# Ledger of designs, part 3: designed miniproteins, single chains

Each design is a single chain, and the fold is of that chain. pLDDT is the mean over its residues in the fold that is shown.

## One batch from the design tools (miniprotein)

Design m70
Fold by ESMFold2-Fast:
Structure m70 (fold): chain A 97 residues (1-97)
Amino acid sequence: MSMAILLAAVIHELGEETVEELIEKMLEKEKSLTEEEKEEVKKVLEEAKELAESHTMEELKDKIAELISKSSKLKPEEAKKAAEEFLKKVIEELKKI
């Protein structure tokens, strides 16, 4: 699943600056990550910023639903509900950081 699309939807909900601060706090807490893995996370964040700028929240949810549908064989309606539930859980978990 594309983490950049998911993170772009989170940027739409929480704002770019808030998401940047949350990612930086996560990287500081996670001492097991290599410098290469930290750079990959930063690259995903930059891709997510570009996606958030060029796409609406609804378009991003539809992209997430399409990815879920392809991987799980769920119907489009069920995949969209799963995408919204997944985004809600990710946002709630990030707010705990």
Scores: mean pLDDT 76

Design m71
Fold by ESMFold2-Fast:
Structure m71 (fold): chain A 90 residues (1-90)
Amino acid sequence: MAKLEAVRESARIVIEDLKKLASQYPEVAKEANEMLDKAIKLIEEGSPLETVIEELEKLAKYLAQKNPELARATQAVVEWLRKARDAVEA
C-alpha cells in the first residue's frame, strides 16, 4: 500500500510540473490546464491510476496537432505512469 501512495503523490507532482510547462504555451494553456486539473482531482479523489492515464492520453491526443512538443511531454508522463502502475499492481 505505501508504494501505491508514493506513486500517486509523485504523479500529482509530475502533473503539476506539466501544468507549469503548458502555461508557457498561451494557445493551449487554458484547455491543457483544465484537463490537467481534472487529472489531479482524480488522483486526490482516489481514482484508479488507469483513469488518470486515460485523461492524460486524451490531453496528448488534443495536443498532437496544436503543440507537438507539449504532446510529447504529456505522452512521456503517460508512459511513466503506466510503468509505475505495472510496478505496484504486479
Scores: mean pLDDT 82

Design m72
Fold by ESMFold2-Fast:
Structure m72 (fold): chain A 97 residues (1-97)
Amino acid sequence: SLEKSLLETIRKLAEEARKALEEGNVFDAEVYLTLLYMTLAIAKNAAKQGKLSEEFKKTIEEIDKLVREAVEAFNAGDYDKAIELLREIEKKAKESL
């Protein structure tokens, strides 16, 4: 399903961004965070077009908030906070699969 594919993509991108930050690879982390942010934009657009269930729309809204907080932490150079937020995104996406 579209919902399952979106969650699997979100989980993988959050995991890769976290691993990159844990390894000190800030460039790869920025790439994965950008792709994660773009994936949430696609999911929110699908929700506006009525293509997602109400339950899944709530899950995407919660994940979108965490992704925005992770991007803000990353831009502030707070990589420890970004890592913790990325772990929470991974967990939420996995629990919704």
Scores: mean pLDDT 88

Design m73
Fold by ESMFold2-Fast:
Structure m73 (fold): chain A 94 residues (1-94)
Amino acid sequence: SAMDEEIRKKFEEEFPEFVKKVRELIAKVRELYERKEFSEENLELLKVAEKVGKLIDEAYNKDLPEVEKYKLLLEAHRLLEEYYKKEEERRLAS
């Protein structure tokens, strides 16, 4: 359908930035575990990482139509964008 083509195109356009954000998320989570620093702010990061990881896992490991996989990855990207936006807003307000 036209909607399916739009979803695929949106995923392809966002994919490089999504990969960059996932890489940054992995680095942040790794640093928290190495330092064993689990503040309330760090627990929020871990919750976001868990949600994003679950969506990525479902997209790659479940037998789903390609369009449904793209929707899961787009949702993961949306969650990452919202998290990084909130972090930037907190940083600027401090």
Scores: mean pLDDT 83

Design m74
Fold by ESMFold2-Fast:
Structure m74 (fold): chain A 91 residues (1-91)
Amino acid sequence: MMEEVEKLVEEIKEKIKNNELTDEDIEAFVAAVEPVAKEAYENKDEESLLKLKLLIGEVLLLLGKKTPETEQSVIEKLEEEIKKLKEKLEK
């Protein structure tokens, strides 16, 4: 699953640069990230959680600059999930 997330991150970064990002791309990314993040959190896999935070953070920064406002709800959801993971890692 992590390899799939990495691949999707690179595809999303390329699509953002080319203004080709679609709602389906975001939905696929969220669907791939959520189970991987949940598994890493349940297993206390700090390395995988940090890797996911870095990858998602990079995508969120690019999305925030180029995506239509309709995509902001998905961006906000990802941002909140990253925030929750950060809080749990700090405990």
Scores: mean pLDDT 68

Design m75
Fold by ESMFold2-Fast:
Structure m75 (fold): chain A 82 residues (1-82)
Amino acid sequence: SKEVKDELIEELKKLLNEEKDEKARGALETIITSLEDNPLTKESLEEMIKGLEEEIKEEKNPKTREALEKALELLKEAKEKL
């Protein structure tokens, strides 16, 4: 759905605008660019969720992890709307 994609991108951009951690900002920019350049499907969103869950698992910085967990929640919410 275009509406779900546009809403997800807007929410991720809000999160990026408030984020001060450079590593988290880089990850958010990568997610946003991927969403803008590719169609949003339940399958593509499930792949993004799994990739982000693995990144969070390996992240040693608590602040970076918190920011990535917020992005993960937005991706999961978008999946429920598809």
Scores: mean pLDDT 85

Design m76
Fold by ESMFold2-Fast:
Structure m76 (fold): chain A 80 residues (1-80)
Amino acid sequence: KLSDEQLQKDISTSMAYIVVSVSNITLSNDPKSVEHAQQLIEQSQRLKELLEKTVEDEEAKNEAIEQLDNLIKKLQQQIS
């Protein structure tokens, strides 16, 4: 119960970082964006694994995973 608030804060911080990073890639349209996109895909996949193991609330967990899947799809479109 007490650890849940800290976990939510950590998840929110990680999600915010990924969202901002995706926005920065889109704005720069740089050759290095492909490597950065691959790193963000890996980071997003690792965050999904963390959510599956740590978040007990299945609704909140599934919603966060869905948001990460959408971000991964956008990044994959940029590197394809």
Scores: mean pLDDT 72

Design m77
Fold by ESMFold2-Fast:
Structure m77 (fold): chain A 109 residues (1-109)
Amino acid sequence: PKKVSQEEIERLREEAERARRQGDDLGTAGYLVDIAQAYLDNEDYEGAIRYAEEAIRLAPEGSPEEHRAYQILALAAHKLKDEEKLLEYVEKSGISHLPELREEVEKRK
């Protein structure tokens, strides 16, 4: 996976702030999800969790943005070995596109 630059993360933060000023909660959530993904790709799992949780607060229930945020939370929880949060986030995401993550959840029925 490619590391995301701090310049790209700063650009996404500026886009999120602009969307927030316009009252675009959905757009803001989308940029926050992209920031969370960037932190995840940079192996900053705590940063990924913070931004994904903020995105969930702004994203409409059942939106693709909420779904992506929960997938990021599940991946971060898996990396941090937080099994209880991993199970919660996989359930909330409704689907996992990661076969290994799905297999881990199914083994712990």
Scores: mean pLDDT 76

Design m78
Fold by ESMFold2-Fast:
Structure m78 (fold): chain A 100 residues (1-100)
Amino acid sequence: SELEELRKEALEKIKEYLEKNDVEGFKETLKEFAERVIELVKEGKVSIEEAREVALEFAEEALKLIEESKMSEEDKERAKEIVEELLEILLDTLDKLEEA
């Protein structure tokens, strides 16, 4: 699945950024992941339901990687907020696409 490959690639990238304490690189990777998921849905390559499932699974794994990282507690808190905010934006966008 293109969506599963995208998820795995994004998880590898965020893991590298978390190891470097690069919260901005982490944030940009999550944004790119969300944008590509939306694109796949718009192209009809992935259903909205599949996109929601993978987005939630990605968020859970990202939060786990943050907890396992060597970042400060303050940077972990910021990284978690980024995951929660981008997940909310992605799910809201998927809801709007479903209503269209």
Scores: mean pLDDT 86

Design m79
Fold by ESMFold2-Fast:
Structure m79 (fold): chain A 62 residues (1-62)
Amino acid sequence: SELDKLRQLLTTLGVPQELIDQLLSTLRQINALRYGGAPVPEDLQQQYEKILAQLGSAAPKV
């Protein structure tokens, strides 16, 4: 799956496993909501943005 490929890429870049797990969990929740025909809540979108910001600071350093 695309999420498995993303996990492998982030692991190769040395991103912390906790951050990878949080990102994948968030993406899976977003996908489940979209599949169920529900809008993505603002709180979940904000969580996703926070994770991306942490990835942006972590990935180039590791």
Scores: mean pLDDT 75

Design m80
Fold by ESMFold2-Fast:
Parts: structure tokens; C-alpha cells; sequence
Structure m80 (fold): chain A 91 residues (1-91)
């Protein structure tokens, strides 16, 4: 269920349907595992970044980084850090 929702959210993000990406990823953020929540927060953050809401994007990237750090998932941590720095550069 959550993996399929994340795939749909990522497809929505890629197609420019940012509100749909936020909606689907938010469902995963509420019900998913810690890893799924971190990925969901990355998708939500990227959608807000694309919409020009840099402050909201930064908050979601920080949430993703905190979970990735807890899990010891360095790949997710550095992915979140990279897009967080990109968002901060826009401020």
C-alpha cells in the first residue's frame, strides 16, 4: 500500500502535479514506517520547493533528515541535505 502510494506521489511530482504529490505523500507520512515517512517528507518538500514555498520545503527536508539520521540511512540523509541546501539558496 505505502510503496504504491510513494510511487504514485513520485510520478505526480515528476509530472508537475505537486498538490497530488503532497496529498499522496502525506498519507504515507501518517501511516508508513520510519523509512517510508522519510521518503514521503522528501517528496512533500520537493513539491513545495517546486511551488516556490521554500520555508515549508526546508521544514519537510529537516523532518526527512531527522528520521534518516535515526535510521542510520546515510543515503536518505544526504539526499535530504542536498535538497535542503538547494531550498536555502532560494531564500
Amino acid sequence: KEIELLKKAQEALKSGNYDEAIKLATEVAETGSDEEKAIAYLIIGQAYLKKGDYETAIRYFEKAMEIAKKLGNLYLYFEALNVLLQAKRKL
Scores: mean pLDDT 87

Design m81
Fold by ESMFold2-Fast:
Structure m81 (fold): chain A 74 residues (1-74)
Amino acid sequence: SRVEIVLEVMEEFLPTLDEETQKRFKEIMELLKKAETDEAAYNEALRLVIELLQDPELEAILKEMNERILKRLK
């Protein structure tokens, strides 16, 4: 599934992140696992992703992560 690809890529980036960002990623990953059956979990995951996108220090790594996800979704 698309969610499985996103989760796989997020796992690959976890060891490159600081402890605080790893906790934020893990929270999003747990919400994404529930998102297939829980609309509230899906909406909360999107909210947290938008908050990550507001951090300029994470811009480069989030761009690389997104490009890797898009390549695997083909």
Scores: mean pLDDT 80

Design m82
Fold by ESMFold2-Fast:
Structure m82 (fold): chain A 67 residues (1-67)
Amino acid sequence: MLTEEQMLQAAAELHREYGLSYERAYRAIKLIQEKGLENTTVAELMRETGLSRRQASAVKKLVEKYS
């Protein structure tokens, strides 16, 4: 489970590098944490958060690094 600091750091990185708003980044990270990294596909992230495939893949990789 990411700490509040880790979530904010990951959201900031996603905003700078992939153009995600903090709100969208936070929502996507939270979804992965609730369902589990292994149970959350890129396609599911796109469907549930409205992210592009590139953005959804980036979120999943960042959560994996902080886990």
Scores: mean pLDDT 79

Design m83
Fold by ESMFold2-Fast:
Structure m83 (fold): chain A 128 residues (1-128)
Amino acid sequence: MSPKEIIEKFFEEVKKIVDDYLAGKITLEEARQRLKELYDKAVRELYKVLPITSEEFRIAVELIDAAVDIALRVMELARQNPEKAEEYKKLFDKAIEEFKKIYNDPNMTREKVFEVYRKALKELEKIK
């Protein structure tokens, strides 16, 4: 599996976990466990296909870290404010699409990942 295929599959599976939780198909505890397992698997698969000292490996891991953190925050916020679940989902989906664009950019940088991550956190804080 290529690094791109690993990251694309990771984003698809993270979105499915968030969607399943927001739809009431799984508990928050089950969603957290699935995210942990998905994170561990994605990092192990990246380790097999990219040198750990490469900038691409570092960026890929930062993308995975950022996506998992936003997913956890979205699910927790939706638990506290279920009436805002659709707004949180829309913000999460937008963040994942922006992360996909970064990874498909040959000039990807960790700063671009952090910019998308910080923007997503700021937009989450605006949802009341």
Scores: mean pLDDT 87

Design m84
Fold by ESMFold2-Fast:
Structure m84 (fold): chain A 74 residues (1-74)
Amino acid sequence: MPSDEEILLATRDISIAVANSIKSHTENPKVQELNDKIAKLKQELTDAKLAGDEKRAAELQKEIKELNKEMESL
């Protein structure tokens, strides 16, 4: 039977390999969440522009920019 340390090392190596694979494929669940939020805000921005609400449009543009910056930091 492998020792407890050997089991821990093997488990750690598998965990690192899985994490690296996820990063390599850009499968970060936070990226998906941010994309969904950005899409919703872009739709609201279009509605605000059509309504002529410049203040709301400016606030929505700021939120979209902040979310894009957060995505770039991932």
Scores: mean pLDDT 71

Design m85
Fold by ESMFold2-Fast:
Structure m85 (fold): chain A 110 residues (1-110)
Amino acid sequence: GPPRLEVSDISPSEVTARAGEEVTLSFKVKVTNKDATVTAELYRTRKGSLDTEVVARSDPVKVKAGEEKTITLTFTAPAEPGEYYYFVKVTSDDGTEAFSKPAKLTVLPA
C-alpha cells in the first residue's frame, strides 16, 4: 500500500519577529507502511486572508518506513507588520499528502 505520513506540530508554534528578520521552524515527519521520499512546503497566510503562498521548500528527504525525520525550514519574516499563520504540507513521491497544524507569526515593524 502507499506510505502513511504524519506531520508533527510546528516548533515553535508561536513566533514574534521583526519585519525582514530570519525565522527558523522545525517539524517532524513520520513515515509508516512503505519507504518514501518526502518534500515539505511552508505556506503562509495573512490573518483574515484566504490567499496562501509558498515561502519555503525543503529538498527531498528519504524516510524509511517506521522512521521519523526532523525537517528545518528558514524564511524571511514579511515586510508588512501583522499576524500570519504558517502550515506545512508534506508530499511523498507517490503523491500522498499530510499537513501540520498552523503556527502563528506576529510581525513587528523593523
Scores: mean pLDDT 88

Design m86
Fold by ESMFold2-Fast:
Structure m86 (fold): chain A 73 residues (1-73)
Amino acid sequence: SDLEKGAEALARSAAGVALNLARDQGLEEARVEYKSPGIEGTAVAVGGERARAVVKLKDVVVELELTLEELLA
């Protein structure tokens, strides 16, 4: 559905931001959160190589794990 695709795109974006923060700032862990009406997202990057994102778009929840390699592909 369009909502599921939208939530997945937001989750991928949040994961990418967290990975970039961890790598650019040399952090062992970077966390990104955002909340707006109908949209909630959280992403955590650990070691600059892997991030997990959870996004809720209305009633749709998407959980995504993204590696640095997958982000750069």
Scores: mean pLDDT 79

Design m87
Fold by ESMFold2-Fast:
Structure m87 (fold): chain A 89 residues (1-89)
Amino acid sequence: ELSEEEQKKIKEIEEKLLEYAATLDLSNEEDQKNLKAATAYTQLKIMELIGEPQSPEEKKVYEKLKEIVEENKDNPGVKKAKEWWEEVE
């Protein structure tokens, strides 16, 4: 039950994530880590926007994403993803 505005926000964030990925060297371990962290933050925020996890599998994914984000709070990818979400609000 996502609104048109929420769907547009998700699409804009996904496009920003893809643009970010295109700027990275995916053979570089640090860039891979940054992309993983940005992706985890983005997925966590999308899940929060959609609402509470309904299945045990969804709950496990949510918990794992929270853990990755908490471990990577100072990661450049997480900081970039936070900027994107602030821009689309």
Scores: mean pLDDT 81

Design m88
Fold by ESMFold2-Fast:
Structure m88 (fold): chain A 114 residues (1-114)
Amino acid sequence: MEAEEREERLKKLFEEIIRESENQAEGWVRGLIGAELQTDDQEEIDRAIENMSEEEKIEYERLKIDYFEAFADNLIDLLLRQGKLTEEEAQQLRERVKEIVEKKREELARKIAE
């Protein structure tokens, strides 16, 4: 397989991992808010998020980043176990996930300064 073809395949797979992991992290953190409020009403959860203090919004974003990383690592492990990734490819994708997590945490740190 040509290097360019391999890079495109990995890029597409990485984008899918990122998208799925962000969606799962959002859903999971919203679920935690619902559990704390003792509700499954999505409108009540939305109002709680909208009415969060600045400190609570920072914690909410931090939790989403933490769960994003966990879900991305789990998806990479699943794909490796299914033979859809080599060990080397899985390691490369994990390093890219770390880079995204570092950027997300840097952006969050800037919000704390405001």
Scores: mean pLDDT 83

Design m89
Fold by ESMFold2-Fast:
Structure m89 (fold): chain A 100 residues (1-100)
Amino acid sequence: SLEEEVRRLLKEAGSAYNKGDYEKAIELFEKIAEHPAASPREKFVAYGMAAQAYKELGDYEKAIEWLEKAADVARQGSPEMQGVADELRKEAEELKKKLE
């Protein structure tokens, strides 16, 4: 099913990230973020993890972009997720200072 495809992509992306294969992890998280069967929570994980992978690669401009995408999804969620959105935006602002 499409939902099983998203679950397999999440497992493969997490495995790639844990092995330090950040480029492959990003590719897989991008597929999850664009997947029509991915839940808001799964998209949130994909955006946040892709941001961390970009950060590990030193691509701070892309890391900021994906942190802001994760924050936008989180703001539309529960009150707990809204708190996470504020932390993600703070991380994006701290990364912006590294580009100055």
Scores: mean pLDDT 86

Design m90
Fold by ESMFold2-Fast:
Order: structure tokens, then sequence, then C-alpha cells
Structure m90 (fold): chain A 100 residues (1-100)
């Protein structure tokens, strides 16, 4: 899994998808922090990094559309769900690491 994510990040960066590469790299960093038993402060910092990376991906997508009204509604809804989705991903990663 981690090797596949690292390859995906490298490919995204090579294709000029810098925001997507940063998002994948933030997911990798969070998983590695969980695996290493990092302190709560470090885990919170990695979660914050993931939230910012996800926001950057959404902002890049919004800037490239011509239907601004439709994008603005979907973009705001996605922003409201970012923290919840990051928390759900964090719990899923913790469960995955615990099974190893």
Amino acid sequence: MLEELREAAAKARAEGKEEMAALIEAIIALEEAIRNGAPEAELEAEKERLIEALKAVLEAAAKNTKDQASVDENYQKALEEIEKQVDELYEALKAQVAEE
C-alpha cells in the first residue's frame, strides 16, 4: 500500500499535478506517523497538513471550471466535510495498522 501511494505521488508530480501529489504525500506521512506511534501533537500536525492539501486540490479544480455557480455550491459543501473525511480516514488508517 505505502509503495503504491509513493508511486502515485511521484506520477502525479511528474504529470504536473502538484496539489494531488501533495495530497497523496500527506496521506503517506499520516500513515507513517500512525505506524511509528507518533505523539498526539505530531498526529494533529499531519492531519492539519492533509486538510490543507485536500483544500488545495479542491481550489485547483474550482479555478479550472467555467460554471462558477455550480462549482461554488459543491466546493463549499466539500469544505464543510473535509475535517470529517480526514477524521474518518485517520480512524481507517489506525485500524489498518493495528491489523498488521
Scores: mean pLDDT 74

Design m91
Fold by ESMFold2-Fast:
Structure m91 (fold): chain A 66 residues (1-66)
Amino acid sequence: SSQAVVERIVAVHQQLLQAWSTNDPAAFQAIAAQLSAQLYAETGGRVHLDVTQLADSLLFTISGHA
């Protein structure tokens, strides 16, 4: 259902924030890619989220470079 998709996107966002708190960019990228693939699989390909680009943007912001 669309509700389940929204709940999964929120969970992905929360997982990315937790990964960021580890201060490990490589781990953050790996988790982001894994969660993107999991969301795609769970929705049967109906939802494609570019979590990798989201992760890259967040890492750039976190690095203090604008």
Scores: mean pLDDT 65

Design m92
Fold by ESMFold2-Fast:
Structure m92 (fold): chain A 66 residues (1-66)
Amino acid sequence: MIELSDENLQALLSLIDGLIAQSTDPELKARLQALKDYLLKHRSLSWEQWEELSDLMLEVSREQAA
């Protein structure tokens, strides 16, 4: 796992907070919150968690485009 710099950590936390605020799906919100909690604790994501974040970003984008 790659540990994030403080700047990159804050940027990702801000991104996730924005996605949580934009989403109306409680499942998407819960998954985003779980990733945020993990980032706050570990300051890194596994490759699988990076893929999950990418998927969640696409799902929120689809929700906003619908």
Scores: mean pLDDT 79

Design m93
Fold by ESMFold2-Fast:
Structure m93 (fold): chain A 85 residues (1-85)
Amino acid sequence: SAMEEKVQEALERFEAAKAGTVAYLKSLPLTPEQKKKLAEAEKKVDELIAKAKEALKAGKYDEAFEHLRKAEQILRDTAKEILST
């Protein structure tokens, strides 16, 4: 379905963006506090990606999008916080 394709595309784009963002942040001279914050954010983001994939398999497209939006927000907020210090 068109909705399934949109969720799949959003998921693929987000996983690529996450990989690039995390790799970039890990390349920076991070403090121990920033490293812990990034690790905790990665864990939460990975849990939300897993939930989005399960929702997609179940045909719950709106639920899949909500999990992805939450994951995007966590990643974006974490990147902003690390880069603003």
Scores: mean pLDDT 89

Design m94
Fold by ESMFold2-Fast:
Structure m94 (fold): chain A 87 residues (1-87)
Amino acid sequence: SLEEARENLLTALEGLLESLEANGLLSPEIRDLLQEAIAAVRANAPVEEILALLERLAAHLRSQGLTGAAAWVEEMIAWLREHVAAL
């Protein structure tokens, strides 16, 4: 369901934020994008807006050499497109 998708996405994004912070990999730009994405999910923003934020986040993660984190966000985007955007 959309509610389950949002809860799973919140858990994943909050976990990514905590992991990057704990490893000293969290730039101000990545933090701001993660916080914006988390806020959008909590505010029940349209899926299209959430997807756009996640795509920007993945691009910024890749630009900073965090290719594993970027791939993980890209997998979340793919999952959302298949399971939520088809609604």
Scores: mean pLDDT 83

Design m95
Fold by ESMFold2-Fast:
Structure m95 (fold): chain A 82 residues (1-82)
Amino acid sequence: MEKALEEGLELSERLVKVLKEEMEKNPNITADDLLKNMSPEMREILAEILAEFVKELKLSDETLEKMAKILGIEVSEVRKYL
């Protein structure tokens, strides 16, 4: 449990760091633009992370839907890893 949660946190931190670097290069870029231009690789990483949280914390479908919406990914992408 702790290992998968640590890995999920590490992946999230790496993704945030990449986004910050992109924002530094393009200071006029909006958060909405970053979310819409999220690479397929970053989207898969987020889906995998969220799937691990669902498994470990036994999150409800409603909580999963809310978290997926916040991260800008579809629940169907997360369900691939469940």
Scores: mean pLDDT 67

Design m96
Fold by ESMFold2-Fast:
Structure m96 (fold): chain A 96 residues (1-96)
Amino acid sequence: SPKEAVEKANEGFGRVEYEVPASATDEQLEALVRDALEAARDIFLKMAESIGAKSVEVELEIEVTPGGEARGRLRVKMTFDEGEYELEAEFVARKV
């Protein structure tokens, strides 16, 4: 069912953390998180098409903490005849 597919996908993507060298720049942290969000977005959109979503709303947010961390969030809301379901993914890149 759409609900079971969404629950399974959220379990697989829920939160992913990347550790990067202390020499990494804030721009490199942001780029890593952005690339991960775009990859997850592509996967979620293909999943939505495969399970017959009527419409899809995508929200993508990136937050950068100067000197150490970038955090990205992806939310994909899918509308079906029986209701709405949401896919979520969070990616964090931080210096070790």
Scores: mean pLDDT 81

Design m97
Fold by ESMFold2-Fast:
Structure m97 (fold): chain A 67 residues (1-67)
Amino acid sequence: GSAKSDYEAFLERVIAEAERLGLDPEKVKAALEGNGTLEQQKVLSLATRAYLAEHGLLPEGARPPPP
């Protein structure tokens, strides 16, 4: 169904963002399944934040200044 397709697209984007950030995609997948450690949950949080930023869903000023 449509909802399943949307969920799969979301997962692909989150995993792609995790790889772009240098994160382990397997850890992201484990955290998405709810079976992750605290560290895997942090990885998921970072990947989700990156996904939201790419889609313009983060408010202005939500990013730290560049190094």
Scores: mean pLDDT 63

Design m98
Fold by ESMFold2-Fast:
Structure m98 (fold): chain A 86 residues (1-86)
Amino acid sequence: PLSREEVLRLAGELLAEKYRGQVDELLEAMAELRRAAEESSPEEAKGYEEMYEALVLALEKMGMSREEIERRVEEILREREEAERR
């Protein structure tokens, strides 16, 4: 049987292949997943968090570090918050 980590790694590899060259689109999707997780029930949030982790692995396969990914997602979230002003 595959572990959760093994399944997420496989998902990340498939996503990296499918979305090769679409780094900005993946980062925007990750920002939306983080917001969705914060606004959802704990059970629904877990699903969004697992999708987020799969996208992290995909971007790592495309040459980004986890630190760079997290920084860019936070930047997108900050810009969206700034635009709302309230």
Scores: mean pLDDT 78

Design m99
Fold by ESMFold2-Fast:
Structure m99 (fold): chain A 75 residues (1-75)
Amino acid sequence: MEPLSLNDLTSLRVTQQADGTLVVEATSSKGSATVSAKNAKELAEKLVEAIGLDPEDAESLAKSVFRAFAERQAR
């Protein structure tokens, strides 16, 4: 089975908890998963495990998400 790509995701919701943990809800044609992570590496690994997302796509997405929230906290 081919890994899911970012194009296979129909929705992505990200929420930040008070401790800085990000909760990511990802929905695809194959189902949905909710994962929580404290850093980009953990988020990428959990997305690969939970939804079968391609590791390179998962890493890129995780880094982008954590970067966006870090910039938001600095403002």
Scores: mean pLDDT 75

Design m100
Fold by ESMFold2-Fast:
Structure m100 (fold): chain A 80 residues (1-80)
Amino acid sequence: GNEEGAEGGRRAAEALRSGEWDPAEVARLGSQTALASKDSPGGVAAGVAAAEGARYAAETGDYELGAQSALKGVEQALKI
């Protein structure tokens, strides 16, 4: 559901921010969260937001901004 997707998205964003996982691992988690939440629009959106944040971090090297983008997307998805 939406809560499950949000939990996955938040965890992915935190891992990205901390440098605990590389962006590819964070993107994988985001994609898995979206797939697991396929019947929940908010859950899918949260997973996608996490994957997009990871992609941004990988392309720009700005892990903090990538993580912030992912977290904002997760917050927005929870309002669906």
Scores: mean pLDDT 70

Design m101
Fold by ESMFold2-Fast:
Structure m101 (fold): chain A 96 residues (1-96)
Amino acid sequence: DEILAQAKELASSEVAADPTAFVEVESMEELEAYVEAFAIVSEARGVEITLVFRTKEGEIYGYRIENGKATELPKEEAEKLYEEILKKREEAAKKF
């Protein structure tokens, strides 16, 4: 599965830098593939991962992944995490 393979590569890269990852997705199928990939990486490395997704329509979804299991976060918590990610990216951009 090409989407799953790409998602696993991204998950491995993201988890090495930060246990919180943000991904823009074009479809719910792509979102589900990323959740599965990060669950596999979480189980393999024994780490907890927080995922935040933004869809093409501007919808925000959040997941907490522990021991290879993904739990969907309440909409309000996912949106709060998205705002925190945007602030961190804005701060990083100001350094250059």
Scores: mean pLDDT 73

Design m102
Fold by ESMFold2-Fast:
Structure m102 (fold): chain A 61 residues (1-61)
Amino acid sequence: MQDKIDDIQAKATQMLLNGQDEKKVKDQVKKEGKKAGLSKKQINDIYKKAKDFAQHVKQQQ
C-alpha cells in the first residue's frame, strides 16, 4: 500500500514539474488512487503532497 502511494505521488510530482495542467494531474491522481483502493482522504493527501513538493522544487530553482 505505501509503495503504491509513493509511486502515485512521484508520478504526480513529475507531471506538475513538466508543466501539466493542475486539473489533469489531480484527475490522474484520483484515477490511480481509486485503482489502488485508496480512500478519498488518502488521494487528496497524495495530491497535496505532490503539489507542495513540486512548488518547493520550482521555488529553489
Scores: mean pLDDT 79

